# Designed miniproteins, single chains, part 43

Each design is a single chain, and the fold is of that chain. pLDDT is the mean over its residues in the fold that is shown.

## One batch from the design tools (miniprotein)

Design m1478
Fold by ESMFold2-Fast:
Structure m1478 (fold): chain A 113 residues (1-113)
Amino acid sequence: SLYEKILEIAKKFRELLDRMIALAEQRGDEATVARLRALSEKVDRLIKEIEEAYKNNDYEKMLEIVDQLISVAKAAAEIARRLGTPEAQRIADELNELVSELEKIKEELKKKM
């Protein structure tokens, strides 16, 4: 289902955020750690909201949640690029792939509305 695909992507995104937090902590970059933790908390809230939207067949709300996930993933990719390491660049590339997958899901959700 589209719901299961969104959850899989959100879980992968959460793993990438955890890897970025570890990189920022190694650098002593407390401001970046705080920003990434705020993004992680937002992803966790969106995961809970998507389950409720799916149970209610609220495709409009699911679309809004997917748009928010795309926005958060783009913000995280920009932070990853600014970290400037080869590992961070790989994380940015993986985040951009997740954005591409979410954009495809967005088009499938629009067909159900």
Scores: mean pLDDT 88

Design m1479
Fold by ESMFold2-Fast:
Structure m1479 (fold): chain A 73 residues (1-73)
Amino acid sequence: LSEEQRRAALEHLRRALALTTDPDARRAIEGAIKSVEAGDAAAGLAGVAEALRLETDPEARRHLQEARDALQS
Protein backbone atom coordinates (compact mmCIF):
# COMPACT_ATOMS: atom_id res chain seq x y z
CA LEU A 1 0.00 0.00 0.00
CA SER A 2 1.17 3.53 -0.76
CA GLU A 3 1.10 6.05 2.11
CA GLU A 4 -1.69 7.94 0.27
CA GLN A 5 -3.83 4.78 -0.19
CA ARG A 6 -3.33 3.79 3.47
CA ARG A 7 -4.20 7.30 4.70
CA ALA A 8 -7.35 7.56 2.53
CA ALA A 9 -8.54 4.08 3.56
CA LEU A 10 -7.96 4.79 7.27
CA GLU A 11 -9.82 8.13 7.11
CA HIS A 12 -12.88 6.45 5.57
CA LEU A 13 -12.71 3.44 7.93
CA ARG A 14 -12.60 5.72 11.00
CA ARG A 15 -15.60 7.70 9.70
CA ALA A 16 -17.51 4.45 9.09
CA LEU A 17 -16.64 3.28 12.63
CA ALA A 18 -17.94 6.57 14.11
CA LEU A 19 -21.30 6.02 12.34
CA THR A 20 -21.60 2.30 13.24
CA THR A 21 -23.47 1.02 16.31
CA ASP A 22 -23.77 -2.72 15.47
CA PRO A 23 -21.08 -4.61 17.48
CA ASP A 24 -20.31 -7.14 14.72
CA ALA A 25 -19.93 -4.39 12.09
CA ARG A 26 -17.75 -2.36 14.50
CA ARG A 27 -15.51 -5.42 15.06
CA ALA A 28 -15.13 -5.92 11.28
CA ILE A 29 -14.21 -2.23 10.78
CA GLU A 30 -11.71 -2.35 13.70
CA GLY A 31 -10.14 -5.46 12.14
CA ALA A 32 -9.90 -3.69 8.78
CA ILE A 33 -8.22 -0.68 10.45
CA LYS A 34 -5.63 -2.94 12.15
CA SER A 35 -4.90 -4.75 8.86
CA VAL A 36 -4.49 -1.50 6.90
CA GLU A 37 -2.25 -0.05 9.67
CA ALA A 38 -0.10 -3.20 9.31
CA GLY A 39 0.06 -2.73 5.51
CA ASP A 40 -2.03 -5.84 4.75
CA ALA A 41 -4.30 -4.72 1.90
CA ALA A 42 -5.82 -8.20 1.38
CA ALA A 43 -6.85 -8.55 5.04
CA GLY A 44 -8.07 -4.93 5.02
CA LEU A 45 -10.27 -5.63 1.98
CA ALA A 46 -11.67 -8.78 3.64
CA GLY A 47 -12.57 -6.73 6.74
CA VAL A 48 -14.26 -4.04 4.61
CA ALA A 49 -16.25 -6.73 2.74
CA GLU A 50 -17.46 -8.22 6.06
CA ALA A 51 -18.37 -4.73 7.37
CA LEU A 52 -20.34 -3.99 4.17
CA ARG A 53 -22.26 -7.29 4.64
CA LEU A 54 -23.28 -6.23 8.20
CA GLU A 55 -23.68 -2.42 7.92
CA THR A 56 -27.06 -0.93 7.00
CA ASP A 57 -26.40 2.81 7.56
CA PRO A 58 -26.05 4.48 4.12
CA GLU A 59 -23.34 6.98 5.18
CA ALA A 60 -21.25 4.31 6.91
CA ARG A 61 -21.62 2.08 3.80
CA ARG A 62 -20.48 4.99 1.60
CA HIS A 63 -17.30 5.39 3.68
CA LEU A 64 -16.69 1.61 3.60
CA GLN A 65 -17.01 1.65 -0.21
CA GLU A 66 -14.55 4.58 -0.41
CA ALA A 67 -12.11 2.68 1.84
CA ARG A 68 -12.45 -0.37 -0.46
CA ASP A 69 -11.78 1.79 -3.53
CA ALA A 70 -8.66 3.31 -1.90
CA LEU A 71 -7.33 -0.20 -1.07
CA GLN A 72 -8.01 -1.44 -4.65
CA SER A 73 -6.25 1.49 -6.37
Scores: mean pLDDT 88

Design m1480
Fold by ESMFold2-Fast:
Structure m1480 (fold): chain A 95 residues (1-95)
Amino acid sequence: MKLVLSEEEIEEAKARLDELLELFEKITEAFLKGEEEVEVPNPKKPGETFVISKEEALEGIKKAIEDLEKLIETIPQLADVAKEYLERLKELLEK
């Protein structure tokens, strides 16, 4: 059976996907500009940042793609939104 979310949970999930996509787009643009390392917010420590390498960023994008593919199968209410983010993340990976 597929999981059903409340309207509030759907909006929260969309906001998280927007933040994740914006972060990966920023990281990808920095590496395309020739930067070797990018400073990103630490999700485990609010207000702190850590430095991520190009290799770590590529692994992060690949994991996000896998997570979104699972989300599409598990939460059909988010399928259209998740598919849009999945396509954008795949474009970042192929740059």
Scores: mean pLDDT 73

Design m1481
Fold by ESMFold2-Fast:
Structure m1481 (fold): chain A 76 residues (1-76)
Amino acid sequence: SATYEELLERIKNAKTDEEKLEIIDQIVDAFFRGELTKEQAYDLLDKIREDASPEIQKRIDEAIADIDALEAAIER
């Protein structure tokens, strides 16, 4: 999807924790809007995790929990 490719490009260009936090928020928001599948969101978060500080890793774990909770709520 165009959203997946755009976010992937942003991840490649991200240099700071602030930029990485913004991208994580955009991934969660895009999943909520139905612009990303759960698999695509997880793939993008995993790519950020490859070069992530402990603070960013914690935010990724929280994002995964949010995605899982949103999916569970939609399917109930």
Scores: mean pLDDT 83

Design m1482
Fold by ESMFold2-Fast:
Structure m1482 (fold): chain A 78 residues (1-78)
Amino acid sequence: MEEALEAALEVYHKTRRELLSQGFSPEEAEKIALQKAADYASKTFGLDPETVREQLTKRITQESDDLLARARAESASS
C-alpha cells in the first residue's frame, strides 16, 4: 500500500504540475491528477481505485494541513 501510494503521489504531483502549466485551475488540476494517479496505482499494484484515491486524498490533506500550520506559525511569529 505505502509503495503504491508513493508511486501514485509521484504521478499526482507530475500530472498536477503539467496541468497547471497548461492553464488548468488548481481545482481541475487536482481532480484530474487524483483520478490519473488512482488509476495508475490500481492498474500497477492491483488495488481498488477508490481506496487509492481515498488514501491519496488523506496524504494530500495532511500535506496541506502541515503547510497551513507552518504558515500560521510563521505569521504569528511576526
Scores: mean pLDDT 74

Design m1483
Fold by ESMFold2-Fast:
Structure m1483 (fold): chain A 81 residues (1-81)
Amino acid sequence: VEELKKQAEEYKQMADFYEKLANALKKSRDILKKKAEESDPETAKVYRKIAEQVEKGYENAKKKADEFKKMRDELESQAKA
């Protein structure tokens, strides 16, 4: 039970980390989109391409956060059973 609780805490920390990372990437994406609006068409295309790559990073970070939340919930369920 004690070991399961410690592992659940670790997965909670990992989930929190990836949520913060996802939020940071989302803000970076929004900044890049704004720079694209302020730029000439050729430069705007470059900013949009970079924004798409940052969006992929955001999606991956969000997926990792969800995975660690699920793992935490499973361990908490086992500790209570």
Scores: mean pLDDT 82

Design m1484
Fold by ESMFold2-Fast:
Structure m1484 (fold): chain A 92 residues (1-92)
Amino acid sequence: DELLKELEKKIEELEKLLKEEGIEIPESSELVDELVAKLKSMNAPEEVIELLSRVARIVDAVEKNLDKLSKETIEKAIELIDLANLVMVSLP
């Protein structure tokens, strides 16, 4: 699936940018746990659950550190969220 490959590439790009800006991405959060429960209830594939969980962790890190992030990193985070939403609406 080209959409999932594009999502993974954007996730890796944001993870690298956040690390370069000194922002730690949490391994778990309430937002991630709620999203995983929802995706499992929809019988989403394991690959989709894993990738969207990584997106949720990035979003949580970005929201907690908006005052420390460059405009470019924030814009790329918005692009990642838009792409993740396309994956969500493409679920059966």
Scores: mean pLDDT 81

Design m1485
Fold by ESMFold2-Fast:
Structure m1485 (fold): chain A 107 residues (1-107)
Amino acid sequence: SPLIEEAFRALAEAQEKVDRMLEKVDAGELPTQEEIDELKALIDRFYELAKKILTPEQREKLDSLYAEIKAELDRVKASTDLEEQRAHLRRIAALLTEMGRILVEVA
């Protein structure tokens, strides 16, 4: 399905962005506000695509994971500590992986 393929591409773009931000944090660089906003936009894009292809039960799980990701993004924005930002970005990466598992169930 072209829509499923588009959703997987959007997920991959969000995962790549988190990985790049983690590389910068590991190099001692704090994520910029613009980078956090770009990550949110990529995740929002994936979320909107995924909602169009999932069952109501799968969407309920997706909505829960999306709410957790939004909370973690707010924590990244609020923190100036590299260790805290690393922990929150790793949590976002794990939550995106869980979202991908839901998407695989419809492929």
Scores: mean pLDDT 89

Design m1486
Fold by ESMFold2-Fast:
Structure m1486 (fold): chain A 101 residues (1-101)
Amino acid sequence: GTVDQLLQEAEQLIRQAEQAIQQGNFEEALRLLSKASELLDQAIAENPNLTDEQKQRIRELAERIRQLSMQILQQSEDLDVILQAIGLSLRAIGRILDLEM
């Protein structure tokens, strides 16, 4: 159950990031999305044999991180925030592509 626990925690962080974006708190949103991204990396790195359901869940969470990072990119005028959002988006795309085999 450790993978499922990591994915559940990542989902909760993503939901908190969505709320932070709605409030205009992009720095907090990026912090939450970065932590969620780290949990997805941990789930992949610690588990060489992921189930198809776990892979699908990771892809869905990575896509949500990508979408929210793009929302931050479009709404922010802060260069540091923009660069962090681009970095998270690219990392999420790479993770989705890797899980597609």
Scores: mean pLDDT 86

Design m1487
Fold by ESMFold2-Fast:
Structure m1487 (fold): chain A 95 residues (1-95)
Amino acid sequence: SLDEEIERLEKEFLEEVKKAVAAGDLDKVVEIAKKVAERLRELLKQAPENERALLLWTEAAGIAGVDNEEFEKELEELGVPYSLEELREKLEKKR
């Protein structure tokens, strides 16, 4: 299911990023974030309102160095009901 795929991506992202950070491999952190962000974007085409996927995507895109203007354009194209600022506020409250 979509929820199971999102949960799997979140667990994989957290575990792989933690390992790469512990190894001091910042290039690997960016690579992981890019792959996760790409997969989440595809899932969000099916459910652009899914907050869990949106928050994970916001975090992964930020780590991957995605430009704010490009990210905001993608939010509009997908029909996401939140702005980048709102998603960042939600993400900060989660941490």
Scores: mean pLDDT 84

Design m1488
Fold by ESMFold2-Fast:
Structure m1488 (fold): chain A 65 residues (1-65)
Amino acid sequence: LSAEEVLEIMKKIEEETGERVTVDEILKARELYQQGHSPREIAEELGISVKTAKAIVEALKRLGL
């Protein structure tokens, strides 16, 4: 996962949800997603909205990550 990909995800999440996410939150969301966690479980673990967690997962999926 490159710095450019992380910045692209951050921008997309802010545009879609109005929420700011950190680099660490995206990296943690990716790890949880790769472990098979649902967007709801990712949201609960990171303390973010389910909508934001879903947007991160969709962005990761589109980038093949």
Scores: mean pLDDT 81

Design m1489
Fold by ESMFold2-Fast:
Structure m1489 (fold): chain A 110 residues (1-110)
Amino acid sequence: KEIEEYYKKGLEAIKQGKYDEALENFRKAVELGEKSEPSEIIGLAYGQLAVFYAVLGKKEEARKYADKAIEYAPDNYDVLLSAYNAYVLIGEFEKAKEILEKIKKLFPDK
């Protein structure tokens, strides 16, 4: 419940353009997630962190968080899309292509 609450606060902060607040909430979600049973919500929070760190040019952190997102939620569309976007932003196009092919297989049109 607490992990979900931090994730929701992060999403609300994004809607309000409060990106520093969003990052803080997603970090709290993953910090709690490391001590909890694996869940898709933790993968979603890692996916958001991956995109934010990729935009900041922090390539190693972006890669680490993208890989963690896929580890926690390997078949979740939003997680795979966040990881794809993070890898594209850091210029790792071969890894991005692998993720895109997985998205196409799991989520064909319709």
Scores: mean pLDDT 84

Design m1490
Fold by ESMFold2-Fast:
Structure m1490 (fold): chain A 77 residues (1-77)
Amino acid sequence: AEALALAEIRRLFRERRGELSPEVAAAAERMLEAAEAGDVAAAEAALEELRALASEEEQRVLLEIIAEAARRVEAAL
């Protein structure tokens, strides 16, 4: 389930990357790479970068990506 969820998040992130600033997109990509590698410390550091950099609108986009990924994974089970 975890690998499937991460793959779906990455797919949706690629589709919606243009809605994010380059800095926010780069931080989100680092978080995804760390999560895929199981590197908790790197994922936490990238998440703190996202909180500092992302606007309220960009935070909403990121949450929508996560929610949609969860919905699609649940539908596939």
Scores: mean pLDDT 80

Design m1491
Fold by ESMFold2-Fast:
Structure m1491 (fold): chain A 98 residues (1-98)
Amino acid sequence: SELAERAKEYAEKAKEEAEKGNGKLGGIYAALGGGYAAEAADRGEDPEEAREAGEKALEAGKKAVEASKGKDASYASGGAIAGIGGAVQAGLAGGKLP
C-alpha cells in the first residue's frame, strides 16, 4: 500500500527529528504518519501493513512528546494523538478487536 509506505516514511522522519530534539517537527511528521496509516486502514488495503505503520507513527509521536518537554508540547501531543488514531484504525482493519 502506497499509503502505508507513506505512513512508515513519515513515522521514521518523526523519530529522527524527535531524536535530534526537534519535538515540534517530530510531532508534525508523526501526525502525518498516523493520518496515512488510518487512511490505508480505512481503504482496506493491506491491514497488517497499515497496522504496523500506525504502530510506528504512535511510537514516533511518543518520542516527539518527550523531545518537546518544556517546548511546543501541543505540537508533539497532536502527533502522538494522530499516531494513536492511526494505530487504532489499522488494528481495526487487521481484525485485532475482541
Scores: mean pLDDT 69

Design m1492
Fold by ESMFold2-Fast:
Structure m1492 (fold): chain A 91 residues (1-91)
Amino acid sequence: SEEEELKKLRREFVILAATATAMILNVKMKAEEEGDEEALKKAEELFEELQKLEAEFEALLKAGKLTKEKVKELIERVKEIIEEIEKLKKE
């Protein structure tokens, strides 16, 4: 059913957002320890982007306006944030 598919996508979003949060915190701690101001700034910018995505998700969920298409869009945006974090870890 559409409702069951939406519930699965909601869980996927929550897990990915939690994973991205943990990854950002790890990069922030390392950047602070190394005195890497540029990496710290980028990690903080990525965290702000992630928080905006989570706020949009929660607002739409509470309003009963959350669609499968919108959750898939939000999931892809979190995956983009994760890719940006992985690039910071290599630099």
Scores: mean pLDDT 88

Design m1493
Fold by ESMFold2-Fast:
Structure m1493 (fold): chain A 100 residues (1-100)
Amino acid sequence: SAFDLLRESTAAELRQLIDFAREQGMPEEIIERLQRLLARVESGTLSLDEALDVVDEAVRLAREIYRWAVDRNASWLDLARLTVILGGLEFNRRALERLL
């Protein structure tokens, strides 16, 4: 289903964001927040409203990570990588809104 594909896509984006945060040595509390979001997505028990709330939080956290990376003069490749992840999460958010 479209919902299952959006779940799988969101999980993949969150895994990429966790990998980025770990590679960059980000604070453990940020990594733990990402891991909690991933666990919720992977549970397969979320309603559409709950899935939208999770993706909204993921987008907010990804934007926070992007600002953190910019402030630390991250490479253009790292910023491009984050931009792709943010784009994927934003697409999934809009797609979920259409299913509501």
Scores: mean pLDDT 87

Design m1494
Fold by ESMFold2-Fast:
Structure m1494 (fold): chain A 82 residues (1-82)
Amino acid sequence: DDEEDKEILMKLAKLSEEEAEKIIKLMKSKKLTEEEAKFILEVVRRIAEATPELSEEQRKRALEAVELELKYKLGEIEIVKT
């Protein structure tokens, strides 16, 4: 559900609605620029930092899982070099 993903991004990464929609569209894109890929990784980092309810170990595992998922998605998505 893209609406739930958008709400999570807005709350955890402190993104605007427009920025959250942009991230969702980029994650579904078959082509990403290097800048767009870096932006997605920065959002992931901000989400990890925004979860103070998690223990240090849980936060590390969550970040590693999201990074692994993004690397897997980026492996399936062509990165366009300018």
Scores: mean pLDDT 65

Design m1495
Fold by ESMFold2-Fast:
Structure m1495 (fold): chain A 98 residues (1-98)
Amino acid sequence: GIEELRERIEELEEKGKEALKKGDLEGALEAAKGLIKLGLEALKRGDLDLAIEAFERARELALQVAELARKQGDKKLALEAEILAGLAAIGVGVAKLL
């Protein structure tokens, strides 16, 4: 249900933030991917506010991964994170048009 979906979004955001604190950029990016999937599920269920929240959390996390990956010289991870941030931004835009 929507309540379970909200709890899962909050859990993934927390896991992503903890991964960033530990320097686990790949773990943080996986959390951002999970948040995009939950945002899409919220869209399918018609919860536009929850979808926007999930996509915005994914975008924020992915942008932080991109910045840190760039500073570490991991160009591939930085590009993957930038693409993911862009997809999350598209998700927000789509949800706002519905």
Scores: mean pLDDT 89

Design m1496
Fold by ESMFold2-Fast:
Structure m1496 (fold): chain A 91 residues (1-91)
Amino acid sequence: TITVRLIKEPSADVAEIVATGPSDTYVMMIWKSVDTGKILSINVGKTTATVRARPLKPGPETVQGTAVFKSADSDQEITEDGESVTLRKLP
């Protein structure tokens, strides 16, 4: 079982993903500009660790975060309501 929790640090303007599950899985957090489609940051961590993203501040560019899970099992996609975050498992 994979358990996911999105944590936002109010003082740091940082989004974190905490994923817990089997030790053979991991999570990848991808931050992308909505306006340009450019990938701005990629952070990877084990499912028992916290994955940090770069600071998210309002600016000239809109940023979308997507968390992706990788394992040998199956593809899974989770959308975080109200957070504008898509959590997805990649092959």
Scores: mean pLDDT 48

Design m1497
Fold by ESMFold2-Fast:
Structure m1497 (fold): chain A 60 residues (1-60)
Amino acid sequence: MKEEVEKRIARLEEEKKHLPPELQAVVDGMIALARRYLERGDVVGAKTAIDAAEKLIKEY
């Protein structure tokens, strides 16, 4: 599960390159939040942050 989350973070880092700077900052914040959840062992919290970032990119 952690490996899957890390792969999703890597995809978000690539996809954010096509966003305007304001949205890149928001995605960066969500990635940072997801990494902090993983540091605490909160995989569900990390997944929620990643889901939100992916939805933001998809809706843009």
Scores: mean pLDDT 81

Design m1498
Fold by ESMFold2-Fast:
Structure m1498 (fold): chain A 75 residues (1-75)
Amino acid sequence: MDISLEEVEELTARELAEVEEHAEPIEVEAAREMAAANLELARAVHNGDDARAAALKAAGPALAAELAARVEAAR
């Protein structure tokens, strides 16, 4: 199943809008950074940049951990 880049961008924008309405500012900032990383991965896939897509997929867990640590540090 190949989702279009525009569909990924629309879904990401909708999810981010819900977070922005209900979450604390630090959580919104973390959500925006994760959304940006997910969109960058989607663009790499659509551009056929397999090396970049693989690197972004591999970096995903580390980014998620860093963002979680920032949210915890703000508490």
Scores: mean pLDDT 78

Design m1499
Fold by ESMFold2-Fast:
Structure m1499 (fold): chain A 87 residues (1-87)
Amino acid sequence: SEEELVREIQRLLARLAHAAATRAPAAEMRAIGDELLRVLRQLTDPELKARAIAGTLAFLDDLIRRHADDAEVVAILRELRARVEAL
């Protein structure tokens, strides 16, 4: 269901924030990002999809600001942001 997809997006964003905060391997952060993109692509309702993409971009912008001193984390998050924006 769309509600289950939205909850999965929220769980993946929380996992990504935790991975960034704990300086998890780049491969782990990228894997979470790939799952997030896959779930976002499954949204079929145009209004819900637009809101989910906007919310994800806002979350990523906040996360990039919080990790501004970590060039590697910022690079991974900016790459993910660009891929989300292209949806």
Scores: mean pLDDT 90

Design m1500
Fold by ESMFold2-Fast:
Structure m1500 (fold): chain A 60 residues (1-60)
Amino acid sequence: GVEGARRALELAKEGRLEEALEAGLRSHSPGAATAAWDGLKLGDPEVAARGAERALEKGD
C-alpha cells in the first residue's frame, strides 16, 4: 500500500535498496518492491526511488 511505497522511497533515497525492497514487500506495495529489486539489479538507487514515487502516485 501507500505506506509501503513511502517507506521504500525514503530508503531508496538513502541508497538502502535491500531495506527498500523489504519495506515494499511487507507493506504490500508491489510497484515499490519491483522498483527496489530493479534498482538492486542495476546498482541504481534512482530506479528504485522513481518506481516508489510512481507507486505512491497510483495509491499502490
Scores: mean pLDDT 80

Design m1501
Fold by ESMFold2-Fast:
Structure m1501 (fold): chain A 81 residues (1-81)
Amino acid sequence: SAMELYERAKKAIEEAKRLLEEEDLSPKARLAAGVAIGVAEISLGVSKVAGNDAETAELAIRQAERAIEVARSGNDDLAAS
């Protein structure tokens, strides 16, 4: 359901933020992960305003997962895709 996607997105965003606080990242990797988190939060907000739109909730999940990957790998190129 759209509500299940919303909860997944929220949890993924929270995990990404936690990793940004715990990991010793380069400034470029930190910026890349931060941008992905920002896009995820905006997408989740749009989903909520649109009556829990599934497509924007799924976008939020994908962006949060990208932020998690950047934080774990230090690969700042992930934010460019």
Scores: mean pLDDT 77

Design m1502
Fold by ESMFold2-Fast:
Structure m1502 (fold): chain A 61 residues (1-61)
Amino acid sequence: MVSPAEYAKTASLEELEVLRALLERELAEAQKNNDPQEVIDRLRAQLEAVEARLRELRAAA
Protein backbone atom coordinates (compact mmCIF):
# COMPACT_ATOMS: atom_id res chain seq x y z
CA MET A 1 0.00 0.00 0.00
CA VAL A 2 1.69 3.16 -1.25
CA SER A 3 -0.78 5.85 -0.12
CA PRO A 4 -3.77 6.15 2.26
CA ALA A 5 -6.08 6.94 -0.68
CA GLU A 6 -5.04 3.82 -2.63
CA TYR A 7 -5.23 1.72 0.54
CA ALA A 8 -8.77 2.97 1.25
CA LYS A 9 -10.01 1.54 -2.08
CA THR A 10 -9.17 -2.06 -1.04
CA ALA A 11 -9.27 -1.95 2.79
CA SER A 12 -11.91 -3.54 5.02
CA LEU A 13 -14.28 -1.40 7.10
CA GLU A 14 -12.23 -2.07 10.26
CA GLU A 15 -8.98 -1.10 8.49
CA LEU A 16 -10.60 2.10 7.18
CA GLU A 17 -11.78 3.07 10.69
CA VAL A 18 -8.19 2.69 11.96
CA LEU A 19 -6.82 4.67 9.00
CA ARG A 20 -9.38 7.45 9.58
CA ALA A 21 -8.29 7.73 13.24
CA LEU A 22 -4.61 7.84 12.23
CA LEU A 23 -5.23 10.53 9.59
CA GLU A 24 -7.26 12.61 12.09
CA ARG A 25 -4.33 12.45 14.52
CA GLU A 26 -1.80 13.34 11.79
CA LEU A 27 -3.94 16.31 10.67
CA ALA A 28 -4.21 17.56 14.28
CA GLU A 29 -0.42 17.25 14.76
CA ALA A 30 0.26 19.02 11.44
CA GLN A 31 -2.01 21.91 12.50
CA LYS A 32 -0.40 22.02 15.98
CA ASN A 33 3.10 22.10 14.45
CA ASN A 34 2.13 24.77 11.85
CA ASP A 35 3.10 22.45 8.99
CA PRO A 36 2.91 23.85 5.43
CA GLN A 37 -0.63 24.33 4.09
CA GLU A 38 0.15 21.80 1.33
CA VAL A 39 0.68 19.08 3.98
CA ILE A 40 -2.54 20.00 5.79
CA ASP A 41 -4.52 20.04 2.51
CA ARG A 42 -3.10 16.64 1.51
CA LEU A 43 -4.01 15.06 4.87
CA ARG A 44 -7.50 16.59 4.68
CA ALA A 45 -8.00 15.20 1.15
CA GLN A 46 -6.84 11.74 2.24
CA LEU A 47 -9.18 11.83 5.26
CA GLU A 48 -12.10 12.83 3.01
CA ALA A 49 -11.30 9.93 0.63
CA VAL A 50 -11.30 7.45 3.54
CA GLU A 51 -14.58 8.88 4.91
CA ALA A 52 -16.19 8.64 1.45
CA ARG A 53 -15.08 4.99 1.15
CA LEU A 54 -16.44 4.19 4.62
CA ARG A 55 -19.79 5.71 3.62
CA GLU A 56 -19.84 3.58 0.43
CA LEU A 57 -19.10 0.36 2.32
CA ARG A 58 -21.71 1.10 5.00
CA ALA A 59 -24.33 1.89 2.33
CA ALA A 60 -23.52 -1.37 0.49
CA ALA A 61 -23.92 -3.51 3.63
Scores: mean pLDDT 76

Design m1503
Fold by ESMFold2-Fast:
Structure m1503 (fold): chain A 96 residues (1-96)
Amino acid sequence: EPPPVSSLPPRELVRPDALLQELLAEIGEHAPVLDWGMVLYGIYRYARKQKLADPEDEGLYHVEGTLLGELFGRKSFYEGDGALIAEALARHTTRV
């Protein structure tokens, strides 16, 4: 098996599921088909809009009780945890 990929896959067109569509709608994104990079950027825009960043721990986000928490299935995550983010997005998108 090739070594695990630590970076996100290249940009591809994807359809978000209902949960991800609801999250993206909170930041004003309503497109039925999005570039993977737009979805990734949308997640960080949502986290910033909801003020989920930990003030004491740079890059840590507290997402329990939010749409992002439901998306990741976690109470918190670190910015740049590409494997976690890629896995969560893969569960909530379909390729076009």
Scores: mean pLDDT 76

Design m1504
Fold by ESMFold2-Fast:
Structure m1504 (fold): chain A 92 residues (1-92)
Amino acid sequence: ADVERLRALRPHVGNPAVQALIDLLLDPSADKEAHVARVKAAFAEQGYTVEDLELSVERRGDRLVATLKGKVTAPDGTTWDLTLEVSARLPP
């Protein structure tokens, strides 16, 4: 199943936002506040601010979809909206 592949892939993913989405797919009941805090801390280490950060998990047919949305501000004041999705096929 895709869950086992995501678990194997996670240590090779350098992006903390993608890691948080993988973690949420592996355990949808996990503490979302802890994942949000981890993503914000990782961005802050690089001088970026993340506001209105939302993590969600939703079933779409035979897939589980984890979504991250937020507003990112760079050290130079440049701001943009961020949306990332990771999906995995549910086991039968």
Scores: mean pLDDT 71

Design m1505
Fold by ESMFold2-Fast:
Parts: C-alpha cells; structure tokens; sequence
Structure m1505 (fold): chain A 65 residues (1-65)
C-alpha cells in the first residue's frame, strides 16, 4: 500500500517545482496514488519505485495536453 505521506510529497512537488494550481496538484496526486497501487498489484514495480514511476507517467500525460 502506498503511503499518504508519499503522495503529499508528490502533491507538494507539483505545486512548488512545476507551479501547478493546488486543485490540479491534488487531482494528479490522486492519479499517482491509483497508478502506483496498480503497478504494485500487477507486479510491474516494487513499492519503493512505483510512486516515482507513477509520478513521471501522470505528469507526462498531463503535460501532453
């Protein structure tokens, strides 16, 4: 299970580094949590890297719009 603290770090990074609005950062943080848990459940990534992979994937998907 991905920790709420790890997702709060992702949300904070989206706001401070990428200058995303708070509402967008929260929405993307929820998508990162869902995707990271999917990666762990499917065996495609261990817990420690799943959050990082999900963060990169979600950010790229958002920026491509």
Amino acid sequence: MVSKAAIKVVESRYKTVYKLPEDVAKKLGEEVLKRANELVKSGKAPLITAVTKAELEVLKKYLAK
Scores: mean pLDDT 76

Design m1506
Fold by ESMFold2-Fast:
Structure m1506 (fold): chain A 88 residues (1-88)
Amino acid sequence: DKYEKTYEFTKEALKRAEEISKIEDEEKARELLKELREEYEAFLKELGVTRDQVFNEEAKEVRDGIIEAAKEKLLELGVKEEEIEKEL
């Protein structure tokens, strides 16, 4: 599933971005963020998903909608709310 793979990589990308944001060297942080962005864009292109569908203002609404739908589906399947919160 393209969305499942996108979410998995997005989690890792956000974690890496948070770690980069803690770097005091502004120039090094910019370079690492550029590398992360290029890597992420290449990954999304390979899956046929645009970056805009994940990170722009319209993409946030789409992403939030997908998360909400996934949460509802997991709850219907009997997955505990605590486990869903840990994954999201």
Scores: mean pLDDT 62

Design m1507
Fold by ESMFold2-Fast:
Structure m1507 (fold): chain A 93 residues (1-93)
Amino acid sequence: DAEVRRLEEALYRTLLAEFRAHFSREEGLARLERLIREDPHLTPEQAAEILEAVEAGVPAEEIVARLEKTTELSPAQRAELLALLRAYRELLA
């Protein structure tokens, strides 16, 4: 749990810093959306549902918990997805 949270936080900070340094808010949002839609562990339907939920203000932790009921994620995949959703939400705000 603590290791996954440390990985998530490190990925979140790195993603947000890189996106803010190299892209406009609109470009950053589009690229993060693409990363989620192109995730090989997600169906197109799951990716669309995830994006809809984060835009509706559902917490990233809750979105990932719902996904895990039907999709097996490794600890690293969980941390990466949480970081991506948190970065997307932060840029969206």
Scores: mean pLDDT 80

Design m1508
Fold by ESMFold2-Fast:
Structure m1508 (fold): chain A 108 residues (1-108)
Amino acid sequence: MKIELSKEEEEKQKQNIIDMFKKLGLTVDPSFLEFLFKKYLDLANKIPDEIALDVKKLRRWLISERLENGEPVSGDPEELARYVAIIASFHGLDAEKVYKEALELFGP
């Protein structure tokens, strides 16, 4: 089933993207935010809930998939944790909670 979001849910997901990028010291302008929102929504719609709700399965899926202009996802634990958190949030999980869990599992 495709993910369908209300205006309030879209706003929440956009805020999750801003917050996750802010952890890297990056600022997201409104036009780039709209692009990122569509990109992550499309990715979330491709990933079954079974995979999106499991941090280890989602990591494995992301490593096997090409992101960002056809390049593979970075092997950096912090960057990968950020991707996992954003995608999981589209499937109804708390982005900050998933990000902390992913850092614990992926970090040294």
Scores: mean pLDDT 69

Design m1509
Fold by ESMFold2-Fast:
Structure m1509 (fold): chain A 71 residues (1-71)
Amino acid sequence: SLEEIREELYKVISEVFPPDEAETIIKWVETMSIEQLITLARGLSGQLEEVNPELAKKLDKIAQRLEELLR
């Protein structure tokens, strides 16, 4: 479900960003469309690929699951 995918994305954001920044980003994510969430997840995945490839892979899977909801 979209709710479960958002929860997974919140978890990843909390692992990547300092607490204050993570809280701000999560508030933005709560207002985002599915298309905006896909863009965010793919963007973060690309940025993290060299630093944390496992987390980048999780973000790619989140983006794929969101893309399936648009079909």
Scores: mean pLDDT 83

Design m1510
Fold by ESMFold2-Fast:
Structure m1510 (fold): chain A 116 residues (1-116)
Amino acid sequence: MSAAQRAAFFAAARALADSPLINGLAPPAEVVARLSALLGSMSPSDAIALIEELAASPDPRLRQTAMLALLALVERTKNPSEADKERIIALIERLLPLLSPEQQAVAEAAVKRLLS
């Protein structure tokens, strides 16, 4: 992962977290698409590391953004390593309570797709 990719990821995450559409509303499609594209431009392991940093934030909005980024990563990841799967599961377990019931259902479906 490049320093520019890292900076772009955190800028996109902050923009999404500062959006009035987080907290049960649909996030801005353009920001989600940009975040997804950035995640797709790096290795799954690098992407997971960035999401882990975001999930460790004291800002609850950044933690919600971490889950949205994780869902985007799961949808994009084709063949994750066993170690990457374990890290993804641990992140989902940690972040799942921050989601609405509808978002939790989407997260669970995405995990089931990844693990099958």
Scores: mean pLDDT 73

